Designed miniproteins, single chains, continued (4). Designs and how they scored, part 12

Each design is a single chain, and the fold is of that chain. pLDDT is the mean over its residues in the fold that is shown.

## One batch from the design tools (miniprotein)

Design m12408
Fold by ESMFold2-Fast:
Structure m12408 (fold): chain A 63 residues (1-63)
Amino acid sequence: MEEEIRRKIEELEREKEEVVAELEQQSAAAEAAGDTRMAAVLATAAEIYRIGMELDIELLREK
């Protein structure tokens, strides 16, 4: 059980890193194209996703 939870946390950490990196790259591309609003939206989406995943991981550790 504890090892299963640890593996799930590791999987969520990898998914978090991959999705956040993708969104941050898209944000940088939008900024380079002069779309400052879209860049801000994508950067915010990356932050929200990161926080959400971190909360899910914390909840798994608490239980």
Scores: mean pLDDT 82

Design m12409
Fold by ESMFold2-Fast:
Structure m12409 (fold): chain A 72 residues (1-72)
Amino acid sequence: ALTSDQAISLVQKLRKSNTYLNSQTGGLILESVLVKFGYDKLFTVTKEDLMSLPGVGPKSAETLLAALEELR
């Protein structure tokens, strides 16, 4: 599991690497993914996994998956 400091550092780094992840919405979804699934599953989460998060609709899930693909 990530420490709080590691999670914050990763969120900040990823937010600087992609415009959507640097948005309020994208940043909050990214933080929720890291808290619930952890870094090990960040690039293996499905659209359905993302839509299980509070406030994440189909379009937000698709946009986040596209943003994460840019970071691979």
Scores: mean pLDDT 77

Design m12410
Fold by ESMFold2-Fast:
Structure m12410 (fold): chain A 58 residues (1-58)
Amino acid sequence: MKLRAKEDIPQQSPEELELKKGDVVELLEVLDNGEILVRKDGKTGILSFEQALKLEEV
């Protein structure tokens, strides 16, 4: 599943990805705490639940 950032999502921790508005990521896994594991350009990172709300399915 591909998700697109609706707005800029800054990196808050080293485990997170920095995303810009319009960036497309692949959803790899939904974690038990509502975080998501995503991949962009071969790099994998975690997005918080609040950050995941800024993504839309494409």
Scores: mean pLDDT 80

Design m12411
Fold by ESMFold2-Fast:
Structure m12411 (fold): chain A 65 residues (1-65)
Amino acid sequence: SSEVGAELLIMGAALDAGEYIEKIRFEGGVFKVTLKETDPERRERAKAAVREAGERLGVKVEVLD
């Protein structure tokens, strides 16, 4: 499905930035992303990467941790 494709691309963007995603949920038209690590520097890099991927895909992304 389009949701699965978007999830895989978002996960790939985070991995390219050297970060881990613990979990992705699609709820209410938004991809909610939970990060495995809460280190501020790593979190900000992952947040930027998944946000950019969401904008490229035209989907809403929210980083929870």
Scores: mean pLDDT 73

Design m12412
Fold by ESMFold2-Fast:
Parts: sequence; structure tokens; C-alpha cells
Structure m12412 (fold): chain A 91 residues (1-91)
Amino acid sequence: SEIEELLKKAIEAIKEGDEEKAIEYIKKAAELAKKAPPEEYPALLEALAEALKEMAKYMIEHGDEEEKADAEAYLAKLPASVAAARERLAA
């Protein structure tokens, strides 16, 4: 899907150090995901979670002290946020 392709591009941008491009792709994917049919949500949620994990890891390695602290806090909360989203989709 277009959303999965955008998230793949986001992960590639993160690995290449292009944080601005990665954020742009993630935002575009998130906006399209809001309009996606419900049956696609589980796969899109997993793809988005993976992209966000890579972004957090990049910020921990390359960010300033504030960015590192924010990324570490975000990464720690991400599994619970993904689990909560899965629960809402299953309801």
C-alpha cells in the first residue's frame, strides 16, 4: 500500500540520517492511515511502530541531550501505546 511504502521510505531516510525527510514520510503515512479501511489497521500499526522505533534509536545516537531524553522516554512508552492501539482495534 502507499502507506506501507511511505513508512519504508521513512525507515530508509532514518538509516541515512535524514531526520526531516523521515518525519515528513511518517506524518504523510499517519494522515493516510486515518483514512484507511479498518482491515488494514493492524499491518499499518506494525509498520508505523517499526518506523517510530528506528526514529527513536536515531535520536538516541545522534540527537542532543534533550532529543535523547525525549526519544528514550518515547521508546519506553511505545510498546504500551502499540498494545493499547491493538486492543482498541480488536474491540
Scores: mean pLDDT 75

Design m12413
Fold by ESMFold2-Fast:
Structure m12413 (fold): chain A 86 residues (1-86)
Amino acid sequence: AAAARGERTLALVKEKEKEDVKKNPEQFIKESEDLAKRYEDLADAAEKAGDTVTAGIYRGQAENARRSLENAKKMYDEIKKKEEEK
């Protein structure tokens, strides 16, 4: 029950994100790129400070943000292709 409820909440968040990408895909992509870069910068700063644990956490966040960005770009490309068919 708990896992199924969590999956439904995540699905609703993903649906909202898809709607936001459709309404303003360029802004969503830019914000996602800025977020990924910020995590990468934070990871580099932590690594230079010798905090390998914090660096690892920010590296993971940056990778997740990059994956979200790639997914958003793919959704935007699909939207563009569908608009070309109209």
Scores: mean pLDDT 71

Design m12414
Fold by ESMFold2-Fast:
Structure m12414 (fold): chain A 95 residues (1-95)
Amino acid sequence: TVTLSNVSAEATENELKITVEASLTGEGIIVLKVKRKETGKTLAIKVGKSGTHTLTKKNVTPEDSGEYIVEAYLFKNGKWVLGDQKTVTVTVKPS
């Protein structure tokens, strides 16, 4: 089982960072995926283990403001399955 916690988002000039803590019961590899909630488009993917992860997108604009879904996938019974997900709100300010 994988659990996501402490999800946060930070937008600076032209950069968006989403930080999440992933906890895995047992051993294994986690795939973290960030996507925009309204469109379902993938923003970033990261492979890792238990711990704190930061997913970064550069060249962001105010149009990138909105809700994002952070998903954690794990390998189970020969397939990648969704283990947990959290939503975070991002605000990119006009320069």
Scores: mean pLDDT 79

Design m12415
Fold by ESMFold2-Fast:
Structure m12415 (fold): chain A 75 residues (1-75)
Amino acid sequence: MESLRESLLADAEADLARIREETGVDPRALSDEELDAKLEELAEKIAKETGLNKSALYSTLLFQTRFGLNMLEEA
């Protein structure tokens, strides 16, 4: 069985890979400013297509992506 640490790192890497597939960009290769702009653009697109709240979508995408990057950067 994987340790909790190994499971969390694997989940973070899978989440970043999914974002790369959805956006066409590698979040690990972007600056914080560039990543922020790309996630805001994605959140706006989803909000327009679904009618969901843009700010909630943006915050969720930003924190999930940043958490994943931080987890993997120190691994």
Scores: mean pLDDT 72

Design m12416
Fold by ESMFold2-Fast:
Structure m12416 (fold): chain A 73 residues (1-73)
Amino acid sequence: ERKKKADEYLSKGETALKNKDYQKAIEYFEKAIELDPNNERAYELLSIAYQNLGDLDKAKEYYEKAKKIREKR
């Protein structure tokens, strides 16, 4: 199932974030949102990863996407 695969990528990304492997985390979260485009958590974590890499523009973009999904539900 697509959602199960997305959850697996989300978990791998969270592990990468915990290990401060921000580029690897971004790759996993991007795969998670490909499979589940409304995954609020994946967008939140992408924002955090980009913030840690110093890409504030992308961090803001993903934060706003997460907020939009949250407000819709």
Scores: mean pLDDT 84

Design m12417
Fold by ESMFold2-Fast:
Structure m12417 (fold): chain A 61 residues (1-61)
Amino acid sequence: SKLEKRLEELEERLERAETEEELLELETEAGVLELAAAVLKDEELLERVRELLERIREKLA
């Protein structure tokens, strides 16, 4: 799906992210994807997006 491809792109960007600015941009985009997954009731995608958000937040701490 288009949303699954977007998640994969964000996961790849996270592996390359070196700055706090890049991490904050990823958190914003992942948050939008989380909302989309919730509206579509895609539980599997929602869980994967939440895991990505947790990884981003760990890097920001």
Scores: mean pLDDT 85

Design m12418
Fold by ESMFold2-Fast:
Order: sequence, then C-alpha cells, then structure tokens
Structure m12418 (fold): chain A 59 residues (1-59)
Amino acid sequence: MEEVSYEVELDGDKVKFTVTLSDEPSVEVEVEGKEIKVKATAKEETLKRLKELVAARAA
C-alpha cells in the first residue's frame, strides 16, 4: 500500500497533501489559518497521474 505526501507553499500559506492508495475514493480538506491539510485516497493510476501533475507545476 502506497502513500504520497508533499508540501507546497502558496503566497505564504502552507499546504500539506497526503494521498493514500485505496479503491474507495475519499477526500478531506481542513483549513486552519495559514495551514491547509488535504487528505485523499486514489487508485494507483490516479495517484501516479497526480504526482506527474505536481511535478509539471514546477515549470
């Protein structure tokens, strides 16, 4: 079972992403001040695609 975690800083806000491999789709977002926490589940194919998109945003 695989999990992808990464952190991004946007305009002074801290965003933490945690995506876990699972057949049951689920997404939870928590915002507290300048901290945003995103927890999601996805199938392996979707998880790989997400990682590619994150890398692409690096220009």
Scores: mean pLDDT 71

Design m12419
Fold by ESMFold2-Fast:
Structure m12419 (fold): chain A 70 residues (1-70)
Amino acid sequence: GAVIAEIARAAARQAEEGRAELARNDAKFIYDSPSAPEEAKRLAAEAIEQLEEGRLEEAVRLLNQAADAA
């Protein structure tokens, strides 16, 4: 829904700014949300893995895809 899409876009912006921990927290919120579509949760989980590996550009792409899937 709109809220999950906004959170995913915010996470993408945090990752673009190098704020990996804030981006991870927002992505985890999407993953833990019962109302988030399964595709958005899957993309959020992949984004968390990329953030943990320091791959910020890949995380941004995945988080924007999660927003589109929401």
Scores: mean pLDDT 87

Design m12420
Fold by ESMFold2-Fast:
Structure m12420 (fold): chain A 80 residues (1-80)
Amino acid sequence: MEEGKKLEKEGKLEEAAKAYAKALEEDPTDIEAWINLAEVYVKLGKLEEAAKVLEQALLIDPDNEEVKKKLEEVKKKIEE
């Protein structure tokens, strides 16, 4: 997770996405890592991938309001 944040600061968005994905393989309950991965996919223009990531996060934490709001925002962008 820390590695992913550093890569984002360096503008290495694809590398950041890979780092967050690896962190989630180690700990799939890390909701912050799911959110960060989705935000990186949004920055990369991969809106469908971002939506899938946020939907997976909701399976782990169905009451997470931040994830719900971000998923709604991403789905609105896909709908356009």
Scores: mean pLDDT 82

Design m12421
Fold by ESMFold2-Fast:
Structure m12421 (fold): chain A 55 residues (1-55)
Amino acid sequence: LEEWIENLPAVPSASREEKRELLADIYEGLALISEAVGLKEKAEEYRKLAEEARK
């Protein structure tokens, strides 16, 4: 995932720190969507990924 963060195409001038924050925000959004759809397991997984991305 770190290699993916460094190559995140959506933010061309972003630092590694900024890319991590963006990735965390994306995972939080996915968690909310998954929860709304009733996919509790996926929502939990995405929340974990968001937390890890912030490290």
Scores: mean pLDDT 72

Design m12422
Fold by ESMFold2-Fast:
Structure m12422 (fold): chain A 66 residues (1-66)
Amino acid sequence: MAKRLREEGLRLLREGDRYYAEGNYEKAEELYKEAIELFRQARELSTDPIEAAVLDVAIASIRASS
């Protein structure tokens, strides 16, 4: 379950990056918020400290770029 949430979050992050590169910041922000929500859910389900740390970094990086 956590793996699928992480993979879906990564897909949304990549889609958001594409819109950001195209100058569509509104759509990019929407997709980034969805990615953050999925990564947060994956983080709560993860018991692996390495995976948890990676997800924490991913969430922080998206928030920093928003």
Scores: mean pLDDT 76

Design m12423
Fold by ESMFold2-Fast:
Structure m12423 (fold): chain A 91 residues (1-91)
Amino acid sequence: GPEPAHPAGAAAGRAAAEAGLATGKGGSDPTAATAAALLGIGAETGAVLGLPAAEVGADAVAGGELALEHAKSEEARRAGERAVRLGEEAR
């Protein structure tokens, strides 16, 4: 299949989207959880489309941090921490 232009950025964006989903499932504000997931989806899409790694990584970090801020479960917190770490590594 088509390879992402920034594989690390794509992985970070996917992690941020997963963190947003986990935050929502943990009983947090659905608006905040959706915003975090959309930041992650945007980062993954940007990585596929060849946007700069710094922008892709920053969006993934922002999504992960938003998910962490609203996390009410241990799963959501771990997912958000992973998204922030991968996003910083990708930028």
Scores: mean pLDDT 82

Design m12424
Fold by ESMFold2-Fast:
Structure m12424 (fold): chain A 85 residues (1-85)
Amino acid sequence: GSKVTLEVVGTPEAAADAAAYVRNKLNAKGISSEAEVKGDEVTVTGVLETELSPEEAKKLAEEAGKEAEKEFGAKVKVLSVEPAK
């Protein structure tokens, strides 16, 4: 299993949709999230837990992040991927 930390930047709607898309792609559950709002833009830092290996989780998170950027207009960055303890 792995923990994936993501940073998602966009409108509240786009950021929520992008985060949900990545979570669903990883078949993951949300462990924690922190949101900072400035005007019409939100920066969400979330931690997801998945049963995938760190290598698989990183690949799928990066691919899903790119797809979410294209579809929802949010910016998605994978900050870290570590083994779940």
Scores: mean pLDDT 84

Design m12425
Fold by ESMFold2-Fast:
Structure m12425 (fold): chain A 93 residues (1-93)
Amino acid sequence: TEEGELGLRYLLEKNYEKAIKYFEKALKKNPEDAKSWFYLGLAYFKLGNYEKAIEYFEKAIKLAPEMEEALKYLAEAYEKLGEYEKAKEYKEK
């Protein structure tokens, strides 16, 4: 979507607040877009909101279980929260 492309542009520019806004708009139009859920999670991860990042990475993986990047960032987000056993679970997948 045009909103998804704008979201990715803002994400690459490190404007995470605008990236979130546009990925949320993209997901209202297509809630089954696993990549937009992943990028929304990544924007929250970059802002240090690891709880929201985990929520959205879990949504991405539910839609696309083999999304390696989402699995990697899930493990990293759990490590940031001190959830080391959960982090190991995703590192081995």
Scores: mean pLDDT 87

Design m12427
Fold by ESMFold2-Fast:
Structure m12427 (fold): chain A 62 residues (1-62)
Amino acid sequence: MSREEALALAEELARERLLANGGVITKEEFEEIKREVEERTGVELSDEEMERAGLRAYLAVS
């Protein structure tokens, strides 16, 4: 997968977790999303990229 696909996957996984948890996501869950994206795509996202994906997910569920 491309880096853009990895970012989109991170955003989608964060959105799913926010919906499942009633609008909250823990640091541990966020790190699990980062790990899952790396496992599925082979792309390691930076903390900045993960924060950006998380923000987009929050905006999407607001």
Scores: mean pLDDT 80

Design m12428
Fold by ESMFold2-Fast:
Structure m12428 (fold): chain A 55 residues (1-55)
Amino acid sequence: MEEAIREAEALAVRAYLAGGPAAAARTSQDLAKQAEREGDLAMARAAREIADRLA
């Protein structure tokens, strides 16, 4: 779980630097949906948590 959160945070930070909070939120939402499709529930949960904090 902690590793998934760190990966999701790193992606969100990178998106934030490129396009601000809206880009970070969208990237986190997209990551959550992709992880859910792949069955990676830990990553999906971490990405959703980050998206919620950015909303």
Scores: mean pLDDT 79

Design m12429
Fold by ESMFold2-Fast:
Structure m12429 (fold): chain A 102 residues (1-102)
Amino acid sequence: MVTHRLEAEVTGEDPVGAVIRALEAAGAEITEVRREGDTVRVRARFGDTEIEVVLTRTSPTRAAAEIVLTGSAAGVERALQTLLPAIAAAVDALEVTRLESE
């Protein structure tokens, strides 16, 4: 089992909503969405990979995203290769600021 942690800045008209819709459209099963002020926590599954996304709106058009993927090495790689391009296509800009593997 491996854990990948990704930090990114998302820019768009609805950056939080766009990320959630992109995950679902790309085939992730959204299991939980929790809203607390400007922070939205999303739990999802993609195949055997567990996904946690924390989205914090920093302005009307920007959000900071922390994405944690936990699963098999192959499953996490497939999830990243599928979900990151889908998010990038759904928003005006996706800037990855940090990527850590454990």
Scores: mean pLDDT 84

Design m12430
Fold by ESMFold2-Fast:
Structure m12430 (fold): chain A 88 residues (1-88)
Amino acid sequence: VVLGVVSGLLMAYLSPSFATFGLIMALPFLPMWVKVLLGVLAIGLVAYNLYVAVKKKLPALTVAILAALLLFAVIHFFSGLYLFVVLE
């Protein structure tokens, strides 16, 4: 629980666009097509933010941790959306 909150705050600090997207995904009444569209946009924004973080000369460890968190979050999000599209 604590690690999840800390990871979320770290992501929000370094990638606020992705944090906003996470809040939107928590809304159960959003249509599936809106969630799919937001997912595609989130991938682009997340990749751009990671590129900017690398360009800012952040410590290699920090960049690696951010990239890993971003990759896991994106994969988990897309797996969930794919499952909803296939099963519904």
Scores: mean pLDDT 58

Design m12431
Fold by ESMFold2-Fast:
Structure m12431 (fold): chain A 62 residues (1-62)
Amino acid sequence: MAEEAIRGAEEAKRYAIASGDPAVQRRAAELVRRLADHLESQGLTEAAKKLYEIADELERFA
């Protein structure tokens, strides 16, 4: 699940950036951050850290 979550988040990031739409990028960042919060609550700290980095990158692009 954690590895799948990271892959999904990275793919979502690529699509959001490719869209060129800041609203899509911000929404993707929000969803990825929520998923990161959930993984951290489950003790998957390393996976959560990766997702937070992806969310931060998406927010910077928007």
Scores: mean pLDDT 81

Design m12432
Fold by ESMFold2-Fast:
Structure m12432 (fold): chain A 78 residues (1-78)
Amino acid sequence: MEELRREIEELYRECLEAARELLRTSPDFLRAIALILEAIGLRLEALEALERGDLEKAKECLERLKELLEEIKALLAK
């Protein structure tokens, strides 16, 4: 349980760090804001799932956070 929580929090932090760089470098700041809001929503949903003991939902949110991080990284690539 705590290991999954740690992974969620770490991915969330990585998403925010990547989105912060996107805000600095991208002309489309609205997309960066939207990605930040999506990361916040996924983190909240994952933590609520963990509180309910819904490991499958928490894992689903974790995978979506991984996908979001890859999307942000792709936007940062030249």
Scores: mean pLDDT 81

Design m12433
Fold by ESMFold2-Fast:
Structure m12433 (fold): chain A 58 residues (1-58)
Amino acid sequence: SKEELQAILDLLERFLAELEAWYAENGDKMSEEEKAKVEATLEEGRQEIERLRKEIAE
């Protein structure tokens, strides 16, 4: 249902915001491999948010 998709979107947006904040504070302490994984996760999350928004809008 659209309500379930909205709930998933809200959770994903919260997770992504928290991960971005954490990465901004801790990224300088990470290896290049760890940074690449976080950056890939952030990009995948942003793409998924866009897909969910389109799906909710139909």
Scores: mean pLDDT 86

Design m12434
Fold by ESMFold2-Fast:
Structure m12434 (fold): chain A 70 residues (1-70)
Amino acid sequence: MIDKFLEKLRELVEKTPKVEGVGVVIEGKTAHVTLKVKKDATDEEIEKIKKEIEKIAKENGLEAEVTVEK
C-alpha cells in the first residue's frame, strides 16, 4: 500500500498551489512527511493539507506524522 500512498500524496501536492515540495521517510508503519510550504501559506491552509495527508495514510495502512517547513 506504500505505492498507493505515494501516488495519492503526489496528486494532493500537485493540486495544492501553496506547497513547494514534500519529503517522505517511511519507518515501519509510520510515514514521516515533511511539507515545504510557501511563506504566505495560512495556518488554515496548512491544517487542511495535514488532515488530507493523515487521511490518505490511514486509508493505506500507515500513520502519518506531518512536519511543516516554510
Scores: mean pLDDT 80

Design m12435
Fold by ESMFold2-Fast:
Structure m12435 (fold): chain A 64 residues (1-64)
Amino acid sequence: GTRVRITATEDNAALFSDGSVLKKGESFEGEILGVDSDGNLTVRLLATGQLALVSPSKTEITEL
């Protein structure tokens, strides 16, 4: 999928597969795998291969 940088504009902007959350001002690079019925993005982290569920309304997304 598309490679992106995801930056949190609010707390709890993403939930990672280990149970951790993305906090306001934090960012990561990932590959978009898909979108669910609620509009949340499934993203694979480029650094770790870990999955994240991302809320687009709480993030700024920039294509790499």
Scores: mean pLDDT 85

Design m12436
Fold by ESMFold2-Fast:
Structure m12436 (fold): chain A 92 residues (1-92)
Amino acid sequence: GSDAVQGLIDAMKAALAEGGKVSVSVKGDTVTITIDGAKEKAIQAVRDAQKAAENAGLKATLSIEGDRVTLTVSGLSPSSVTAVVLSAIGLQ
């Protein structure tokens, strides 16, 4: 249920706590979180978020390019997409 959403929120929180920058984009049922300046805790949190999404039966793709981390999750419900977006806004 909500574990995939919580994983995404935890990843955003970890990134911001380490001084990283978080961007969120939405396309239909797909949410992409991009972290710039990702450090060890943020990288671990996005890996945990990917596993939580996959355990929920969602498609999750993780890309790491230096300190830029991109996690894309597809198959989210409209309420889950809304929860991630509102959390991203509240964390800024």
Scores: mean pLDDT 85

Design m12437
Fold by ESMFold2-Fast:
Structure m12437 (fold): chain A 80 residues (1-80)
Amino acid sequence: SPEKEKKIREVVFEATKEQMLLMAEATDKMLELEQEAKRRKASEEERKKLEEEKEKIAKEMKEESKKIKEEMDKKIKEIE
């Protein structure tokens, strides 16, 4: 029905907003780490730790992204 389609679109828009905010937050954190390392003239060893921290941020973002998607899918299924 048109009413169900509208509710599904609203759920998708909310999930999309959450995904965009999550991506922006992760990107900002990674950028801050890069800028701080550059400002400090970080050693090669310190830069390896920086890459590990970025990888951790990326993994955490991916896990939260999956949760947002799963919650969205669950809500859509409940509307159908």
Scores: mean pLDDT 86

Design m12438
Fold by ESMFold2-Fast:
Structure m12438 (fold): chain A 55 residues (1-55)
Amino acid sequence: ADADEVGVRLLLEHGISPEQASAVGRLIEEGASVREIARVAGVSQSTVSRLLRAS
């Protein structure tokens, strides 16, 4: 849905590859922690929290 689109777009705007964005999207869907998502994406936990709030 629109939440997934906003999340993926934000990750790509931070210079994350499409492959990494796909992996992060899967982690979000599986209920992974903000810390784990941040580690996989290579972004701060604040960025991940913002993505989840946009969802």
Scores: mean pLDDT 67

Design m12439
Fold by ESMFold2-Fast:
Structure m12439 (fold): chain A 94 residues (1-94)
Amino acid sequence: MKILVVARDPQELADALRAEGHEVFTASSVEEAKKVAEEQKPDLIITFGLSDEEIEELRKFARENQIPLVDLEKDLYLRSREEAVRFLVNAIRL
């Protein structure tokens, strides 16, 4: 599926998702994420390491555009990048 990864450093998460056969786009800011989402129309938005204000703005945007959004820290309680990468590799592989 098409996935948009929004993180300060999205590369490691994006590479893990690409390895599992997904088409992955990246953004490092809320403004970039909105532009990419409007252009590419992803099936899912994944967020990691964003501020509470940034995640709230993206959740509002995602709801208005009917795109599911998952924050790896708040929704899945993954507090480290290592745990986030491990979760994505294991969950998507299954």
Scores: mean pLDDT 78

Design m12440
Fold by ESMFold2-Fast:
Structure m12440 (fold): chain A 83 residues (1-83)
Amino acid sequence: SPLLLALVTLGILEAAISATEMLRDGIPLEQLLAELRSLREQLEDLLEELKELDAPESVIKRIEELIKRVDELIAEVEERLAR
């Protein structure tokens, strides 16, 4: 099922974000920013795929919340780099 594969990808991206948050103190800020921007792009691509697959509203909300979480992390890292 295309929807099932998309949901597996969502789980992988959620795990990657959690791992990035856990390890962030050990990652150079420039590398962390690049990783977060890559994750954000992957989430946006997945959001469009999930909308095309007519995924439940609860799933759409979950990915939108993950994008917001990544945006907040990007803003934090960008502020630290702008010093």
Scores: mean pLDDT 86

Design m12441
Fold by ESMFold2-Fast:
Structure m12441 (fold): chain A 72 residues (1-72)
Amino acid sequence: KPSPEQLEADIYEALALMQLAIGKLAGVSPETLARIEELVKKAREASKQGNPEEAKKLVDEINALLRAEDAA
C-alpha cells in the first residue's frame, strides 16, 4: 500500500491535471497553457518521488497562473 505521503502527492498530481483541463476549457492563452503543462509534468515527477510538499507547491503555482490570466 502507498505511504500517506504518496497518497497526498497523488492527490496533488490529480489536482494539477484537473487545473490543466480547466485551463484548456477556459481558453487561457497558449503561453499560459504551455507553462501549466510544464508544471503538471513537474507535479507528476514530485508524485513519483512521494513528495507532497513539492507537488502542492506546483499546484499553488498553477493556480496563481490561472488567476493571473483571469485578472489580465
Scores: mean pLDDT 82

Design m12442
Fold by ESMFold2-Fast:
Structure m12442 (fold): chain A 105 residues (1-105)
Amino acid sequence: KEESLALVKNGEKFLEAALARLRAGVAAGVAQIEAVDAARGREARARAEELIAEAEEKVKEYVEKAKKLAEEGGTLEEVRDKLHEAAEFLGERATEINNLLSEAL
């Protein structure tokens, strides 16, 4: 139980840091687009913000599921699998956002 709860805490911290980096990268990319074409930059910002909001919501869902598993006596592997699902989803959304920003350039 203690090991599973520690894994959830470490996983949550890692995912929070990854989301913060994604937000910072999006802000920088959008600023570059807006400097050349303000309208295109605003459209890219709105779309990227929607994808970030979706990523934040899903990451929270997976982390809550991992926490519930840890609290209910689930295995370390089950908890890890849920945290990996969160990381995979975040990775997919990061790729989608990067493609969106690249297309807006």
Scores: mean pLDDT 85

Design m12443
Fold by ESMFold2-Fast:
Structure m12443 (fold): chain A 63 residues (1-63)
Amino acid sequence: MLNEKLVEKVREALKLPPDEARKVIKEAIKQAAKELGIKLSDEQIDQAVDHAIEVVRKKLAAE
């Protein structure tokens, strides 16, 4: 599960143009992984960005 702080950052980022949104979400994921002590490859980060967007969109639709 994404933490509440990361979910909120992704929600705000999705208000930006797609290219800017991806950059903001990527940095948020890098920061969250660092806080959790997780080391992610660039490929894993890109996959996590796509997954985070999907999870947050589903969560917003369910709320």
Scores: mean pLDDT 75

Design m12444
Fold by ESMFold2-Fast:
Structure m12444 (fold): chain A 90 residues (1-90)
Amino acid sequence: ESYTVTDEELAAMEAAIAANAANKDEAMQLQVELLQLLLDLLKGKMSGEEFLKKVKEILEEMLKKGYITEEQYETLLKDAEALVEDLKKK
């Protein structure tokens, strides 16, 4: 295994989501949605398949609106796929 998340790290993610939820910047709102999906996956509230589908949809929206580059899209999608594969090994 290569990925370990502590309760403190999960609490920090929740705090970051809450702190940025009222931000009117659409790019920041999409990033908050990505963090919420990651948190739901790590808490076992979402399957890896649902997570990847939703992450891909948000990343495609960010790419379409110019908030991320194609290279960032590919990197973030690969990171999300690697996380799901790592979690399946546990």
Scores: mean pLDDT 73

